# Designs tried in a protein design run: designed miniproteins, single chains. Part 7

Each design is a single chain, and the fold is of that chain. pLDDT is the mean over its residues in the fold that is shown.

## One batch from the design tools (miniprotein)

Design m209
Fold by ESMFold2-Fast:
Structure m209 (fold): chain A 95 residues (1-95)
Amino acid sequence: SARERLEAALARAREVLAEAERAYKELQDMAKRTGSEKAREAAELARQAVESARRGIELVERGLADPSVGEGAAAQGLAAVHEAERLIREARELV
């Protein structure tokens, strides 16, 4: 059902948010420890990943609250989650 797809998307969005928050903390700590410009840039990308994952959660939750936007909200939420995953990978590749 559309609801089951939204609930699955919400679970994925929450998992990716946790991953982004871990990456942000790790890279921020690395930047503070090393003074590396690359580590600071990576931390900023991870911060953007956190924001994108949070947006994904908000979009999916909106779809769960309003069935009229459910399918579109799931697609937009998953796109935001995919962007968060891309940003995490890019951040880790910088260091």
Scores: mean pLDDT 87

Design m210
Fold by ESMFold2-Fast:
Structure m210 (fold): chain A 81 residues (1-81)
Amino acid sequence: MVLSPLSPEEAEEIIAMVTREAKRFGEDAEAIRSLLQSLVARNASLEEVIQAVRDFVPDKKVADRLQTLMLLVRSAVESLK
């Protein structure tokens, strides 16, 4: 299956929502924002973005929460079509 890069709308929402949620858990929100921005700049797929965030965030519960938010953003964007 062809890997689909994040749409501009998905990328903006994921960066905003994931960095906001990470900050709430005391994670390095600016490091996570930089990571997400670099992945978006190279047209990473959602699966690549999720894996990179999970590798970066050592707390499994926080990583699972951020993954859920990213999947919710995709579902929301798809439901608007």
Scores: mean pLDDT 79

Design m211
Fold by ESMFold2-Fast:
Structure m211 (fold): chain A 100 residues (1-100)
Amino acid sequence: SFEEFAEKLVEEYRPIVEENLDDRALHERLTHEALVRLYEKLRELGLLSEEAQRALEEARRRGLPTGALAYLLQAVLAELAGDAEMAARLRAKAAALEAA
């Protein structure tokens, strides 16, 4: 399941982050890598709507900051959980970062 995959990723990255708390560049790189892997797993499981998939692919293609990608992924997760209000709020946060 997606939840099992996400839990395994957290367990994989946590010790690396904890051993390198002051390495900000490594932390940012690992966060981006984890978000990409979570996105690919959602796509593999068919849990992305065509619109959500296109939005995430466009964000990735444009090289948006990790924070914007994180908000877009969180919005997809909120939508899957049935929280449309949270999803809209998270998409707005991603758009604000894109405009900066």
Scores: mean pLDDT 71

Design m212
Fold by ESMFold2-Fast:
Structure m212 (fold): chain A 77 residues (1-77)
Amino acid sequence: SMAAKAAHEAEMIARLEADVAGLRAAFEAGELTREQVAAALERLRGLRELLEKEGASPELLAAVDRAIAELEALLAR
């Protein structure tokens, strides 16, 4: 069902945005190391490749790309 796929992808986007916000807050509070943020970034890059191969929607791919950019910005000095 296309409706079920769209609902699942919307849920994935919401969880991803919440997870990234949590990572940012924890990193800014000093509760996460740069190494832990870098590991999360590596996992997101792997997820991006898998989702593209599986034909994920442009909206889901764009959400993952935004998450990657946000974590890259956290690691920038």
Scores: mean pLDDT 88

Design m213
Fold by ESMFold2-Fast:
Structure m213 (fold): chain A 70 residues (1-70)
Amino acid sequence: METIEKIRKALLENQELVDKLLKAVDEGNMEEARKYIDELYKKMIEAGVDEETAKKFKENLLKSAEEYLK
């Protein structure tokens, strides 16, 4: 629960990155989407999310973006 709250806080504090990620996915630009996902991963690590949890979140975002672009 605390880890999820840290993830939510990181996303809220980085709304511009979330916006750019969603726009890249919506435009079908997977290369840009991957860059923003990587940047969000780094922001989560900076926010105190453990590496294993942040990596799982990153992998899930990548899979979701790939599925959306099918």
Scores: mean pLDDT 78

Design m214
Fold by ESMFold2-Fast:
Structure m214 (fold): chain A 80 residues (1-80)
Amino acid sequence: SFTRYSDEEQLDALFAFADTDNDGVITREELRALLDVMSSRPLSDEEVEALLAEADTNGDGVITYEEFRALMRRLQQLSS
């Protein structure tokens, strides 16, 4: 299961951890790495693909801070 990250400071820190280039977006690969760190177990390829598809709503290949926040909020609801 995923750890709870609901406050803005935690989400900012997680996004900054993934956004190594400081360009305000993260790639699908960076998000995948972040999800692996946040998960208490390794994620299957199918689980990662489903989460990435949900985060990248516009299919542009990058995850904005807004899309990242939406994904984190949804994961918290599902892990409750």
Scores: mean pLDDT 69

Design m215
Fold by ESMFold2-Fast:
Structure m215 (fold): chain A 68 residues (1-68)
Amino acid sequence: MLEEIRRKLAEGKRLFEEGEKTGDKAVYQKAIATFDEIIDMALSTDDIEAQALATMGAVLRVLTKKLL
């Protein structure tokens, strides 16, 4: 659902920022897992806005993975 995707995207961004602040790679791994959930949700929906938000999550996932 769109609202759940927005919530998960905000959660993933928070975890990414926490990882940057603390340098904790385990926090980055949690961010990646959150972004993976968003991608899975987008694969189950035809909502263009949800797909756009999931695309942003996929980009953030790739960036977070490069920091590990």
Scores: mean pLDDT 79

Design m216
Fold by ESMFold2-Fast:
Structure m216 (fold): chain A 77 residues (1-77)
Amino acid sequence: MQEEIERYKKLAEKGDKEAQRKLMDLLLQDPNATIEEVIEVVEKLAEMGDKTAQSYLAYLYEQLGDTEKAEEYRKKA
């Protein structure tokens, strides 16, 4: 699991939206993954204009209690 997360992180850095999506799914299934790791991955996808990622990033910030950032990403989606 951790090796797969690392692999998809590298692909996500390359700008592969599908890799970023898969990485998000893997992090959600990994009990060792931190919310901060999920945010970093989804944030890159959101910066590339993926509306699904923007909506999900807004949700993640809401879960952390960062309502201001959640609203910013919700407006982008």
Scores: mean pLDDT 73

Design m217
Fold by ESMFold2-Fast:
Structure m217 (fold): chain A 62 residues (1-62)
Amino acid sequence: MEYFEKYDVDGDGKLSMAEAIRAIMEATGASQEEVLPPVLRHAGPDGTLTREQFEDALAEVR
């Protein structure tokens, strides 16, 4: 998926939780309530996700 790059607007190589939630909702069509728990589980303690953590969260929503 190219959603990570689309939402990584600051080029930090990480997504905020809000960006990851929006990207996964667009990719899967799931609701925010369905997306939030996988994102929270895979996010780091600072509330960011690397590309691999994002892909893992995306796979769990499915």
Scores: mean pLDDT 75

Design m218
Fold by ESMFold2-Fast:
Structure m218 (fold): chain A 65 residues (1-65)
Amino acid sequence: SSSLRERIRDVLMSMGLPEDVATEIADLLVAGDWEKARELLREAGYSDEEIDNLLTAAKTLQRRL
C-alpha cells in the first residue's frame, strides 16, 4: 500500500524535512526531476551537504524497490 512517493516522503521527513517540502521533493523525484528537486532544496535553504544526503537516501530507497 506504500507507493514509492510515500516511502521517499517518509524517509525525507525522518531526515528532518517538513511534510510539505518532503511531499513536493518526493513528487519531483518520482517524476525523475532530480535537478528540480535539488534546486527546490537549495531555495529552501539547505546546504549542498544536506541536499546530497537527502537525495542519496531517496535514490538508495528507489534502487531497493
Scores: mean pLDDT 82

Design m219
Fold by ESMFold2-Fast:
Structure m219 (fold): chain A 86 residues (1-86)
Amino acid sequence: MEEVRRLAEEVLEIKTEEEAEELRERLERLAEEAREKILENPDLPEEEREELLLLMQTASSLALLLRNKRYDEAKALAQNVLESLE
């Protein structure tokens, strides 16, 4: 949960295309790492699996929007994610 919140906050703070590209690369890496942890650890506690699934889905969606330079949509999604965590 904390990592998902942090990533959403970082998307809202993007001011330059360079910052967006750096964050996209990091989001794609985090999504892949979360996916690998889910696939390699079938005995994960349910709460930990749910957190990894949320991280994977959120990071993947944000990365895709940033890759396509859809910055307004990425920020809207990030804001919605933050609101859902309150």
Scores: mean pLDDT 83

Design m220
Fold by ESMFold2-Fast:
Structure m220 (fold): chain A 64 residues (1-64)
Amino acid sequence: EIEERVKNLEQALKDAIENVPSEKDIEALRKAIQRLKETYKIDPSTVERLEKLLKEAEEKRQAA
């Protein structure tokens, strides 16, 4: 289900923010968001929310 995929990705993004993600983690998360956006055509507001979480994860990685 698309909803389940979105929920799983949101959780993965939150986990990455809490645990300081690696470059590989950030790349995988970015690709997952793009797949949901391009293949499953998820709602734009959901894309924006996931991209915001990805940006937070990227900032946490840079701060470490």
Scores: mean pLDDT 78

Design m221
Fold by ESMFold2-Fast:
Structure m221 (fold): chain A 98 residues (1-98)
Amino acid sequence: ELEALVEKLKALVREKTAAAGTGEAAAAEYEAILDRGLAALKAHPTLEEMEEKLDPESVAYALWLLAQIKELRGEEFEPEEVERLARIGEKIEKKFAE
């Protein structure tokens, strides 16, 4: 289930990057972030364990991936989740911008 959702997210990323004209390189970088988030979630299913065992960037990617999955499922975000995800999103955008 989780892997199938990540595959759907990769397809959406490719569609969005094609529409934005950013090309295959940007799509590949986003897919790498999704893969890193998936690996973190598979190794450490709890946020507490991820924060203890993994670097902050891997934790951020795992949380961002969970948010994307939650959005695909039509689930409501908690206010604290929205704020945390906005910070993660800004960090990811900075990697693909100036």
Scores: mean pLDDT 68

Design m222
Fold by ESMFold2-Fast:
Structure m222 (fold): chain A 70 residues (1-70)
Amino acid sequence: SAEEERRRREEQLLAAAETVIDQIGEKLRAGKISRERAIQTLESILESARMNGASDEVLERLRRLAEEFL
C-alpha cells in the first residue's frame, strides 16, 4: 500500500541519517572535527530530513541521537 511505501521511505531516510550522525560522532571523538563543525553538519542533516518530508517524531529521534555525543 501507499502507506507501507511511505513508511519504508521514512525508515530508509532515518537509517541513512543515523549512519551520517554516527560518522560525525566518531570524527568528533577522534578530534578530527570541531564541535562547532559537528553542530553545523548535524543542523544541515536535520534540515535536509525536514525538506524530504521527515515527521516531527523522526526529526526528534535524530536530534536525540546527535545530543548523545555533542
Scores: mean pLDDT 77

Design m223
Fold by ESMFold2-Fast:
Order: C-alpha cells, then sequence, then structure tokens
Structure m223 (fold): chain A 90 residues (1-90)
C-alpha cells in the first residue's frame, strides 16, 4: 500500500542522512547510491525490494560505525528493525 511505500521512503532517507553526517565521503557515496535504489523501488511499489536494500545497507553501515560512532550505529540498527517489520507486514 501507499502507507508502506511512504514509510520505506522515510526510512531510506534517514539512512542516507546518517551516512552523509557520520560516514566517510566514500561510504556516504555508496550508501546514498543504495538509498536511491531503495527509494525508487518503494516508489514503484516494490516495498519488499526497498526493505531488503535498506536492511542490508543499514547493517553494513552500522558495523562500520559501531566503534567510532555507536550512537549512529544504534540509530541504523533501529531503522533496520523498522524495515524488517515493514517487510514482514507487507
Amino acid sequence: TKQYSDKMIGIAGEVGRIAVEHASPEAAQEVTKEVGKAITAAQDGNVKEAADIIIETSERLAKLLKESDPEAAERLEKLKKEAEKIKEEY
């Protein structure tokens, strides 16, 4: 439904924002590319695909930031869990 697509777009945007604010420029560029794919998938109604991209991207970025920025890593883990919940409910 539109509700799940809008929610996934919001989650994807927050993941991208965390990457731009907290990751290296190289990591931020990679994450922004994946976030763009997730937003496009969600806009096309492919909510499961968008969720899969965000789950993988959030997990990878959280691992990169765990030691240097544990608060950002925790925020990414929460966003991953929200995407997992949407995937299960969709």
Scores: mean pLDDT 86

Design m224
Fold by ESMFold2-Fast:
Structure m224 (fold): chain A 84 residues (1-84)
Amino acid sequence: VEKLLEEADKKVQELAELYEKNKDDKEKKEIIEEAIKRIQEIIARAAEEVARAPSEEERRRILRRMAEEVIKIYEETKKKLEEL
């Protein structure tokens, strides 16, 4: 799980860098902003689920799913930007 969380964190950092690089490109900026918003919603949901989790195993499952969803959104966002 730790490696997957590290990968997700790196992808979030890469999105922030893409946002700054494309701040003058309205279309790309809007695509990146939507991705960041979706990621923030996923992280917030995972935080609530972790707080209510009855076991360490369940917490690890929630964090793994969160990380996988974050990575998926990053990959989808990169594809959209490349298609422009």
Scores: mean pLDDT 82

Design m225
Fold by ESMFold2-Fast:
Structure m225 (fold): chain A 86 residues (1-86)
Amino acid sequence: MVKLTVVSVSRAADGTITVTVKISGRKNPGVVSAVLYIDGKEYASKALDSTASETTVTFKAPLDYGYVQVKGLFDGEFVTSAAATA
């Protein structure tokens, strides 16, 4: 089974959020995106390299964003990470 893990989330003083994601258990390439949430609603999303075992993405976010979650589609199955904050 594919597993998506948010390894770390860091916040810079300028509001830049850096997210490191680990992808494990995949046999075939899929589609993966990191999603930034505010008040439980999708604010921004960024595509990730689904062929990498670990990848990093950045967002420019408001000072008080909510959380990040990673979503993927592999072999017709949806998978999600746990929610994570800086």
Scores: mean pLDDT 77

Design m226
Fold by ESMFold2-Fast:
Structure m226 (fold): chain A 60 residues (1-60)
Amino acid sequence: DVVDLLRRSFEEGRPQDLSDVDPSLFRTDRAVQQQMDALVRELAPLDRERQRQKALEAAR
């Protein structure tokens, strides 16, 4: 998948060897954007859930 290859390129800090892949697909591909966004925000919802439980006890 392009997401896997793109992520490895960014993590290594090397230039993207994705010239064979259509660059338009990267920018417009919602799946790729959501995939990366989900990884970043994956930890956020977990912390929010704990905060929500604390708020729920305070509200009750």
Scores: mean pLDDT 58

Design m227
Fold by ESMFold2-Fast:
Structure m227 (fold): chain A 69 residues (1-69)
Amino acid sequence: SLLEEIEKAKEEVFKKAETLPEGVRKALLERAEAQFEQIRKMAEKGEEGARDVLELVVKNVDSIIESLS
């Protein structure tokens, strides 16, 4: 299920962000959660491209975490 993939991706991002300083972590996670919520809404509506947007968001967040770690 795409909804399960979104939830798993959210959990993985939150876990990876645990290594970041508190202020940076909070800002990043607030942004990421808002983006995951939009993807969830797309998936619930059956909108095309929801999985592609999920993959893009995960890659961008991972890149930010790596640059700040």
Scores: mean pLDDT 82

Design m228
Fold by ESMFold2-Fast:
Structure m228 (fold): chain A 62 residues (1-62)
Amino acid sequence: GAAERAARIAGAQQFSPEQQQLNREIGEKLRAIGDSFEAVLQGKVEEGLKIAEKNGVKTEVL
């Protein structure tokens, strides 16, 4: 069934437990960066920029 195929595909990757964990950690960090960018975009960019400016971050937006 589909579960057997998924197990075979996972097995074919043949990463060690340490390599699997490292790859997972890298993936999580990349997702966190993407999520942070999306949150700024979904919120009001103008409000985000004003908050950044209040914290001493120079943001140049026309």
Scores: mean pLDDT 63

Design m229
Fold by ESMFold2-Fast:
Structure m229 (fold): chain A 75 residues (1-75)
Amino acid sequence: MEELKKKILEEIKKKAEELAKELDDPSQVARETSKYAQELIEKADLSEEEKEEILEEAQRIALGLATRKARELAK
């Protein structure tokens, strides 16, 4: 279970970084990252606790990348 959680978080991080390169809107990067995380969690055989932890970390990753993108556009 721990390994599956780590694998899902790595996939979310990779997808978020890809979205940040492809999308110009910081809000869209955050939304698409969260949507992808939810889809992965729904398909995975995880406990409710692990799903909550993954969603929390995915939100942190998404906000970080969206903030970075917003700063780049503000310059």
Scores: mean pLDDT 77

Design m230
Fold by ESMFold2-Fast:
Structure m230 (fold): chain A 65 residues (1-65)
Amino acid sequence: SKETEELREEMSKLSLEKGRLSVEDLEEFLERAKEVVEKYPDDEEAKGLLETLELSLERAKELTK
């Protein structure tokens, strides 16, 4: 969906500017991705983004230990 594409672009831009996304950034994007999946449950791209964000957040928390 367009919302999924916009989220990916925002994440890429922010990651480029900061070098990496913080735990707080990832939590924010995760919440937004959940909203998109809830609104468009048949959107495979949104589901993929949600899964990616969950894994990225888990990894970011691991790296900040």
Scores: mean pLDDT 79

Design m231
Fold by ESMFold2-Fast:
Structure m231 (fold): chain A 64 residues (1-64)
Amino acid sequence: GPTLRAVRHDLREKLGMSEEQIEELFAMARAGASLEELTRYLVERVGASEKDARGAARGLLAAV
């Protein structure tokens, strides 16, 4: 599966996320946030499309 390093790289380079936003997203995933909650964060707080947000959230959950 994807590594946390690969997920962090994609969040920064493809979605334009700050390190603060990436750490917040990782903390949510570690706290047991659902795919839907992570996807919502990426759409509402980062401005990602639903497709890109869902893909990124799935990748993160596979790496945690």
Scores: mean pLDDT 86

Design m232
Fold by ESMFold2-Fast:
Structure m232 (fold): chain A 86 residues (1-86)
Amino acid sequence: MAREEQVEATAREEVEVLRAELAPVRPEVAENEAAYEEAYRVVLEYAREAADLVENGGSRERYQQLGVEAVERARRAMEETTARLA
């Protein structure tokens, strides 16, 4: 329970950072609630995988790669969701 709460909090924080980065250049994507929910789902999956990696003594390189993959997939999910609803 405590672990899942921490993973959810981390995922939410990551999506809020992404929204803040997009707001000045792509407000239509940053303000789209469906895009936010899809990004949160994507980041949450990566946050769980990252937590598992840390617990199992995974490499720092893999941990960093998961972070990069999470941000790129979340951004793509937000853009695709916004385009589908346009």
Scores: mean pLDDT 78

Design m233
Fold by ESMFold2-Fast:
Structure m233 (fold): chain A 94 residues (1-94)
Amino acid sequence: SMVEEALEKIEELIKTLEDPNATVEEVDELMQEFARLYLQLSEEEQKEVLKYFQKKLEKSKPANKEAARQAYTVLGIMSKELGVELPESVAKKM
């Protein structure tokens, strides 16, 4: 399912953010793949996927802060568009 694929991309993205050898370009590519899946979802599915992404980022320990900042920025834009509140722990990392 599209939801399962989007959740799998979130897991892959988090692992990449925690990898000290990962590049900003690799994170950008994964974010673009995630965005393509995300845009095909219904509004309810988008909110579900977005909340999952927020929880995973909150628990993550990014090795590359620049790449992590890019992911937080995209999450912030998506959260604002859907009226989903960002957890304080995620918001202050942006």
Scores: mean pLDDT 77

Design m234
Fold by ESMFold2-Fast:
Structure m234 (fold): chain A 73 residues (1-73)
Amino acid sequence: NQQLFTQAVSYLREALRDYGLNDADLERLTQFAIKQLALRSTRELGRLQDLVVALLKEDPGLAERLPLLAPPA
């Protein structure tokens, strides 16, 4: 779903702007998050927002490292 991916990337770019992720890493992280949360539509973007809030609360540095843990596309 291209619309879901586009909106998820926009959310993560805004939420993680201070972490200095490039577009490729941001896209990898977005794909990984969509798969892990099993997101199927834009109506489920709230689950992605909840994940980002929880991640930044528990370990701010972990969010920046997630793209390195995702498998190559």
Scores: mean pLDDT 68

Design m235
Fold by ESMFold2-Fast:
Structure m235 (fold): chain A 70 residues (1-70)
Amino acid sequence: MRVTVTRDVTVPRDQDPWPAIQRATEEAGEEVRRAHPGHEVSLLGVEAETTRADDTTVTFRVTSTFEVTP
């Protein structure tokens, strides 16, 4: 079955947002694994959208989709 987890991450505008997005995706995967013990959890895709930006930071909404298999 497919499971979607959404997390918000805020990063400085002058920094690469990828490490924060990757961390959010890893934490989402850990959450799904805890909810489905004994199942295989595979990452299908990650989508990041900008929800807020100011002169110092940018906030991304990171949506991670997983396949959970018995």
Scores: mean pLDDT 84

Design m236
Fold by ESMFold2-Fast:
Structure m236 (fold): chain A 88 residues (1-88)
Amino acid sequence: MADELYERGKELAAQGRYDEAAILYAEAGSLYEKEGKLEKAAEAYRLASEQLFRLDPNSPRGLELLGKAYELEGKYEEAAEAYARAAA
C-alpha cells in the first residue's frame, strides 16, 4: 500500500500535478512510519515537501513535512528550524 501511494505520487509529480503528488507522498510517508520503515518515510515526506515548495517556496505544510523528514533522519536542529519557519 505505501509503495503504491509512493509510485502514484511520482507519476502525478511527473504530470505537474504537484498538490496531488504531495498528498500521496505524505500519506505514503505516514504509512511507512507506522510500518517502522523510517528511511522510506523520511524520503516520502521530503518528496512531499519538494512538491509543495514548487507551488509555494514558503509552504507551511511543506516546511512541516520537511521538519518531519529531518526528525526521522536524526537531524533535530534542522527539524526544529523547519518547524519554526512553518509556524511563522
Scores: mean pLDDT 87

Design m237
Fold by ESMFold2-Fast:
Structure m237 (fold): chain A 85 residues (1-85)
Amino acid sequence: SLTPEQLDLEVEIALLEIRVAVTRKAASKLTDPEKQAEVEKLIDKAIEYLEKARESVRAGNLDEARENIQKAKEYIDKAVKLLEE
């Protein structure tokens, strides 16, 4: 079973995965192919960091998990900012 701290991080990762899904759906409605491709690249980086964060949580490397979660958030925020432009 996961520790309470591991569970909290897994919940945070799951919420960020929902944000990724919402952002990807918004990107699919863009008419500019270059902007769509740029948003998709940022989302792909966010997914990569979320996968690394989950692996780190399961390994008990909680500081590494937090760093990867923060990186994922940064890429999601960049993608959302581009969608708002």
Scores: mean pLDDT 90

Design m238
Fold by ESMFold2-Fast:
Parts: sequence; C-alpha cells; structure tokens
Structure m238 (fold): chain A 77 residues (1-77)
Amino acid sequence: TLERLRETLENTTEEEIRERAKKAGFSEEEIEELLNAREAMRAFLEGRLDEAIELIEELEGVSREEIRREIERLLAE
C-alpha cells in the first residue's frame, strides 16, 4: 500500500491534484497546503519521519494539525 502511494505521488501531476481537490470542495489555500503536505508525505513514505515533521513545522501559516489531517486523508485515499 505505501509503495503504491509512493508511485502514485511520482506519477500524479500538480494539475491532477488541484483538479481532484477542487472537485472535493477544497479552497485554493487548502490546495497549497496539500501540495506542501505532498512533499512532507514523500519524505514520510521514504521512512524519514523526523525529516517530514521538520518540513511540516517549517511551513508558516499552516498548523501541524491541519497538515497531519491532509496527509492522513491522502494516505487513506
């Protein structure tokens, strides 16, 4: 499952993420949060949890809790 998610992230374009998120009712601000979370999730999927957390914490204007929810949503779907 995690391997398939990793490959999906590599094969999914930013445009496809934006389109899917818009259909789901996400705002432009939330879409930018998802794109930032995507980079953190990539590090997470590579087994670098500490680096993923640090990357998330470096994002200003976005709470750690919000980023975690978006990552969990992407991992569940």
Scores: mean pLDDT 61

Design m239
Fold by ESMFold2-Fast:
Structure m239 (fold): chain A 86 residues (1-86)
Amino acid sequence: MDRLAALTEEEIEKLKEEQLKKLEEAKSELTPEQLEEFRLDIEIQAFLRRLVRRGETAEFEALANDPSVTEEQVRAFLLARIRAAA
């Protein structure tokens, strides 16, 4: 993902803030559950961009390429890592 590898830490944080602001502006058109889902997706995308920048994608790639691991489990792993990093 060439574009993700080119982003600075400031650019990653700015993109996250811009996406969260856009989501907040759209909240009148979304259910509370949809708002939370999109918010978590934005957090996951920012976290993945940071992993790419740090060269720390190996653990994520191993999980994503494991046929015994579901997409839901990969998502849960990323959310757990976001919590640990906070």
Scores: mean pLDDT 73

Design m240
Fold by ESMFold2-Fast:
Structure m240 (fold): chain A 79 residues (1-79)
Amino acid sequence: SSQVKAFVENTIKVLDLKLTQGEINEIYQFINSCLQDKPIPQSQLSPRVLSFLLLCFDFDNNGVITRNDVLNLLKKLNK
């Protein structure tokens, strides 16, 4: 969604992260997979992408990103 794109791009800019377009696309694919309840295994993600996603979505500090973690962030962005 446009909100997810804006959040990812703003977070990259604020943190001055030097991510490739491939890594950015991998972030979007993972988020969309979680929203579709068919999550891409975290073991298949690039290390920098996994670190970014854990920073943004790992609210329970358990090292696992769930569909609920993604939905909770999107709900907060709509307020």
Scores: mean pLDDT 76

Design m241
Fold by ESMFold2-Fast:
Structure m241 (fold): chain A 106 residues (1-106)
Amino acid sequence: LEASDLVVEGDKLVEQLEKAVENGDYDTAVKLGRKIVDITKKLDDIAKKLKSTGDELAITQATLIELQTLKIRSRAKKTLEKAREEALKQGDEKTAKELDKVIEEL
């Protein structure tokens, strides 16, 4: 299923997010976080559609997608929370608020 491609893309976006935060590039972190939100929403929609079929194999695939999506969200949230704290320490309240909004959407 195309969900596997979205999972791979999500993992790559999280790696890029981690690097952006390490470099202090919090505006890039906001942009990457929004892309991760979009990917995880698409994965949620795919999992929901698979579960709605009532087919046991499709339900199993949905569960695997949900687990991978949870991993992507968990890693992204942790990284974005770190970015928010560092932005606040630097006095960048505007970027910290944008990061908080992204975290809420995950």
Scores: mean pLDDT 89

Design m242
Fold by ESMFold2-Fast:
Formats: sequence, C-alpha cells, structure tokens
Structure m242 (fold): chain A 93 residues (1-93)
Amino acid sequence: MKTQEVKVEAEASDGYKFSGTLTLTFVSEEQVSVSGKVKVEYKGKIYEGEASSSPFPVSQKIVGISVVIEDEETGKKIVLHISVEIEVDLSEP
C-alpha cells in the first residue's frame, strides 16, 4: 500500500490553530485518505488531536478533515471539522 507524508497547517475562524504531519494512504489509484496526529493550539494551550478524512480524489486540493481532541479540564471529547489544502504527490518512484 502506497503512503506519503503531508504537512498541514490551518487556522479556524474561532481561533483554533492546527499543525502537523499527516499520512496520506492510497486506497486506490484515484482515491486517498489522511490520518495522523496534529497539534491544536487554542488560547496558548496545546492539544494533541487525532485527524482523519473520508477517501477523496487525488486531484482534490481542499479537503475536509475531522480532528478529535480531549479537553483535560472536563474530560470531554471535541470534534473539530476543518478544511485544509493538501497537495498529493503523484510522482511514481
């Protein structure tokens, strides 16, 4: 199974900042999905979130991803939906 790494950075309008390196997994020649850990910063606090997407076409540049973080003060899990630009490298080695 072919994989590659992609660096992502996005800022949501509500002040959440997202950054990290995600793994692109080729589920077919035309479809990829992303998963991995991201850092989420909000008002000076850093969370580690689990990021994932549904499969999307390799030609798609703006991808919706779901990021799950846990609030340590409340123990509550928060699901954030963000749009991020992903460049899929189609160069075959």
Scores: mean pLDDT 76

Design m243
Fold by ESMFold2-Fast:
Structure m243 (fold): chain A 94 residues (1-94)
Amino acid sequence: RVTKVAVAKGRAGETVTVSLSHTSKNPQVKAIFAAAAMAKDADGRMVPLEETIRRQVQYSPLNAEETTFTATATFSFPPDQEGDAVLVMIILEK
């Protein structure tokens, strides 16, 4: 299920980074994140440039019962990007 969402605006030629943290009481839960950059297509509609980008998450014990997972996504918007563009990241708990 989706546990957290972050959205960051991007501009032409800009490199945008988004980070999200999720804490779970189950140390065996494999948290993954999906990230998508979205921009206007040829028809002027907001569409994902890539539907999902999945990367490994870093994890650290918070205490004996809880682990914090931190996911980071980075996207470089094209220098010819016009109009509204965003980087969206979600954390999925499996």
Scores: mean pLDDT 65

Design m244
Fold by ESMFold2-Fast:
Structure m244 (fold): chain A 64 residues (1-64)
Amino acid sequence: ADSAIEAAARAAGISREEARRIAETGDPQKAGLLGYEAALAAGKSIDEANKAGTAAALAAQGAP
């Protein structure tokens, strides 16, 4: 869903396009790891990176 992709982008500090690409993996575990790594690369804290990973995994669950 668009809301999940937007939440992932916001949490990770990345673009909506990048968050959509992560969600399109269709693998919640892989998407979660990518979201976590993106948040760390953007200078987010460990707590924020964990939230970004969760948001990315949820977005991937909604991907076709």
Scores: mean pLDDT 78

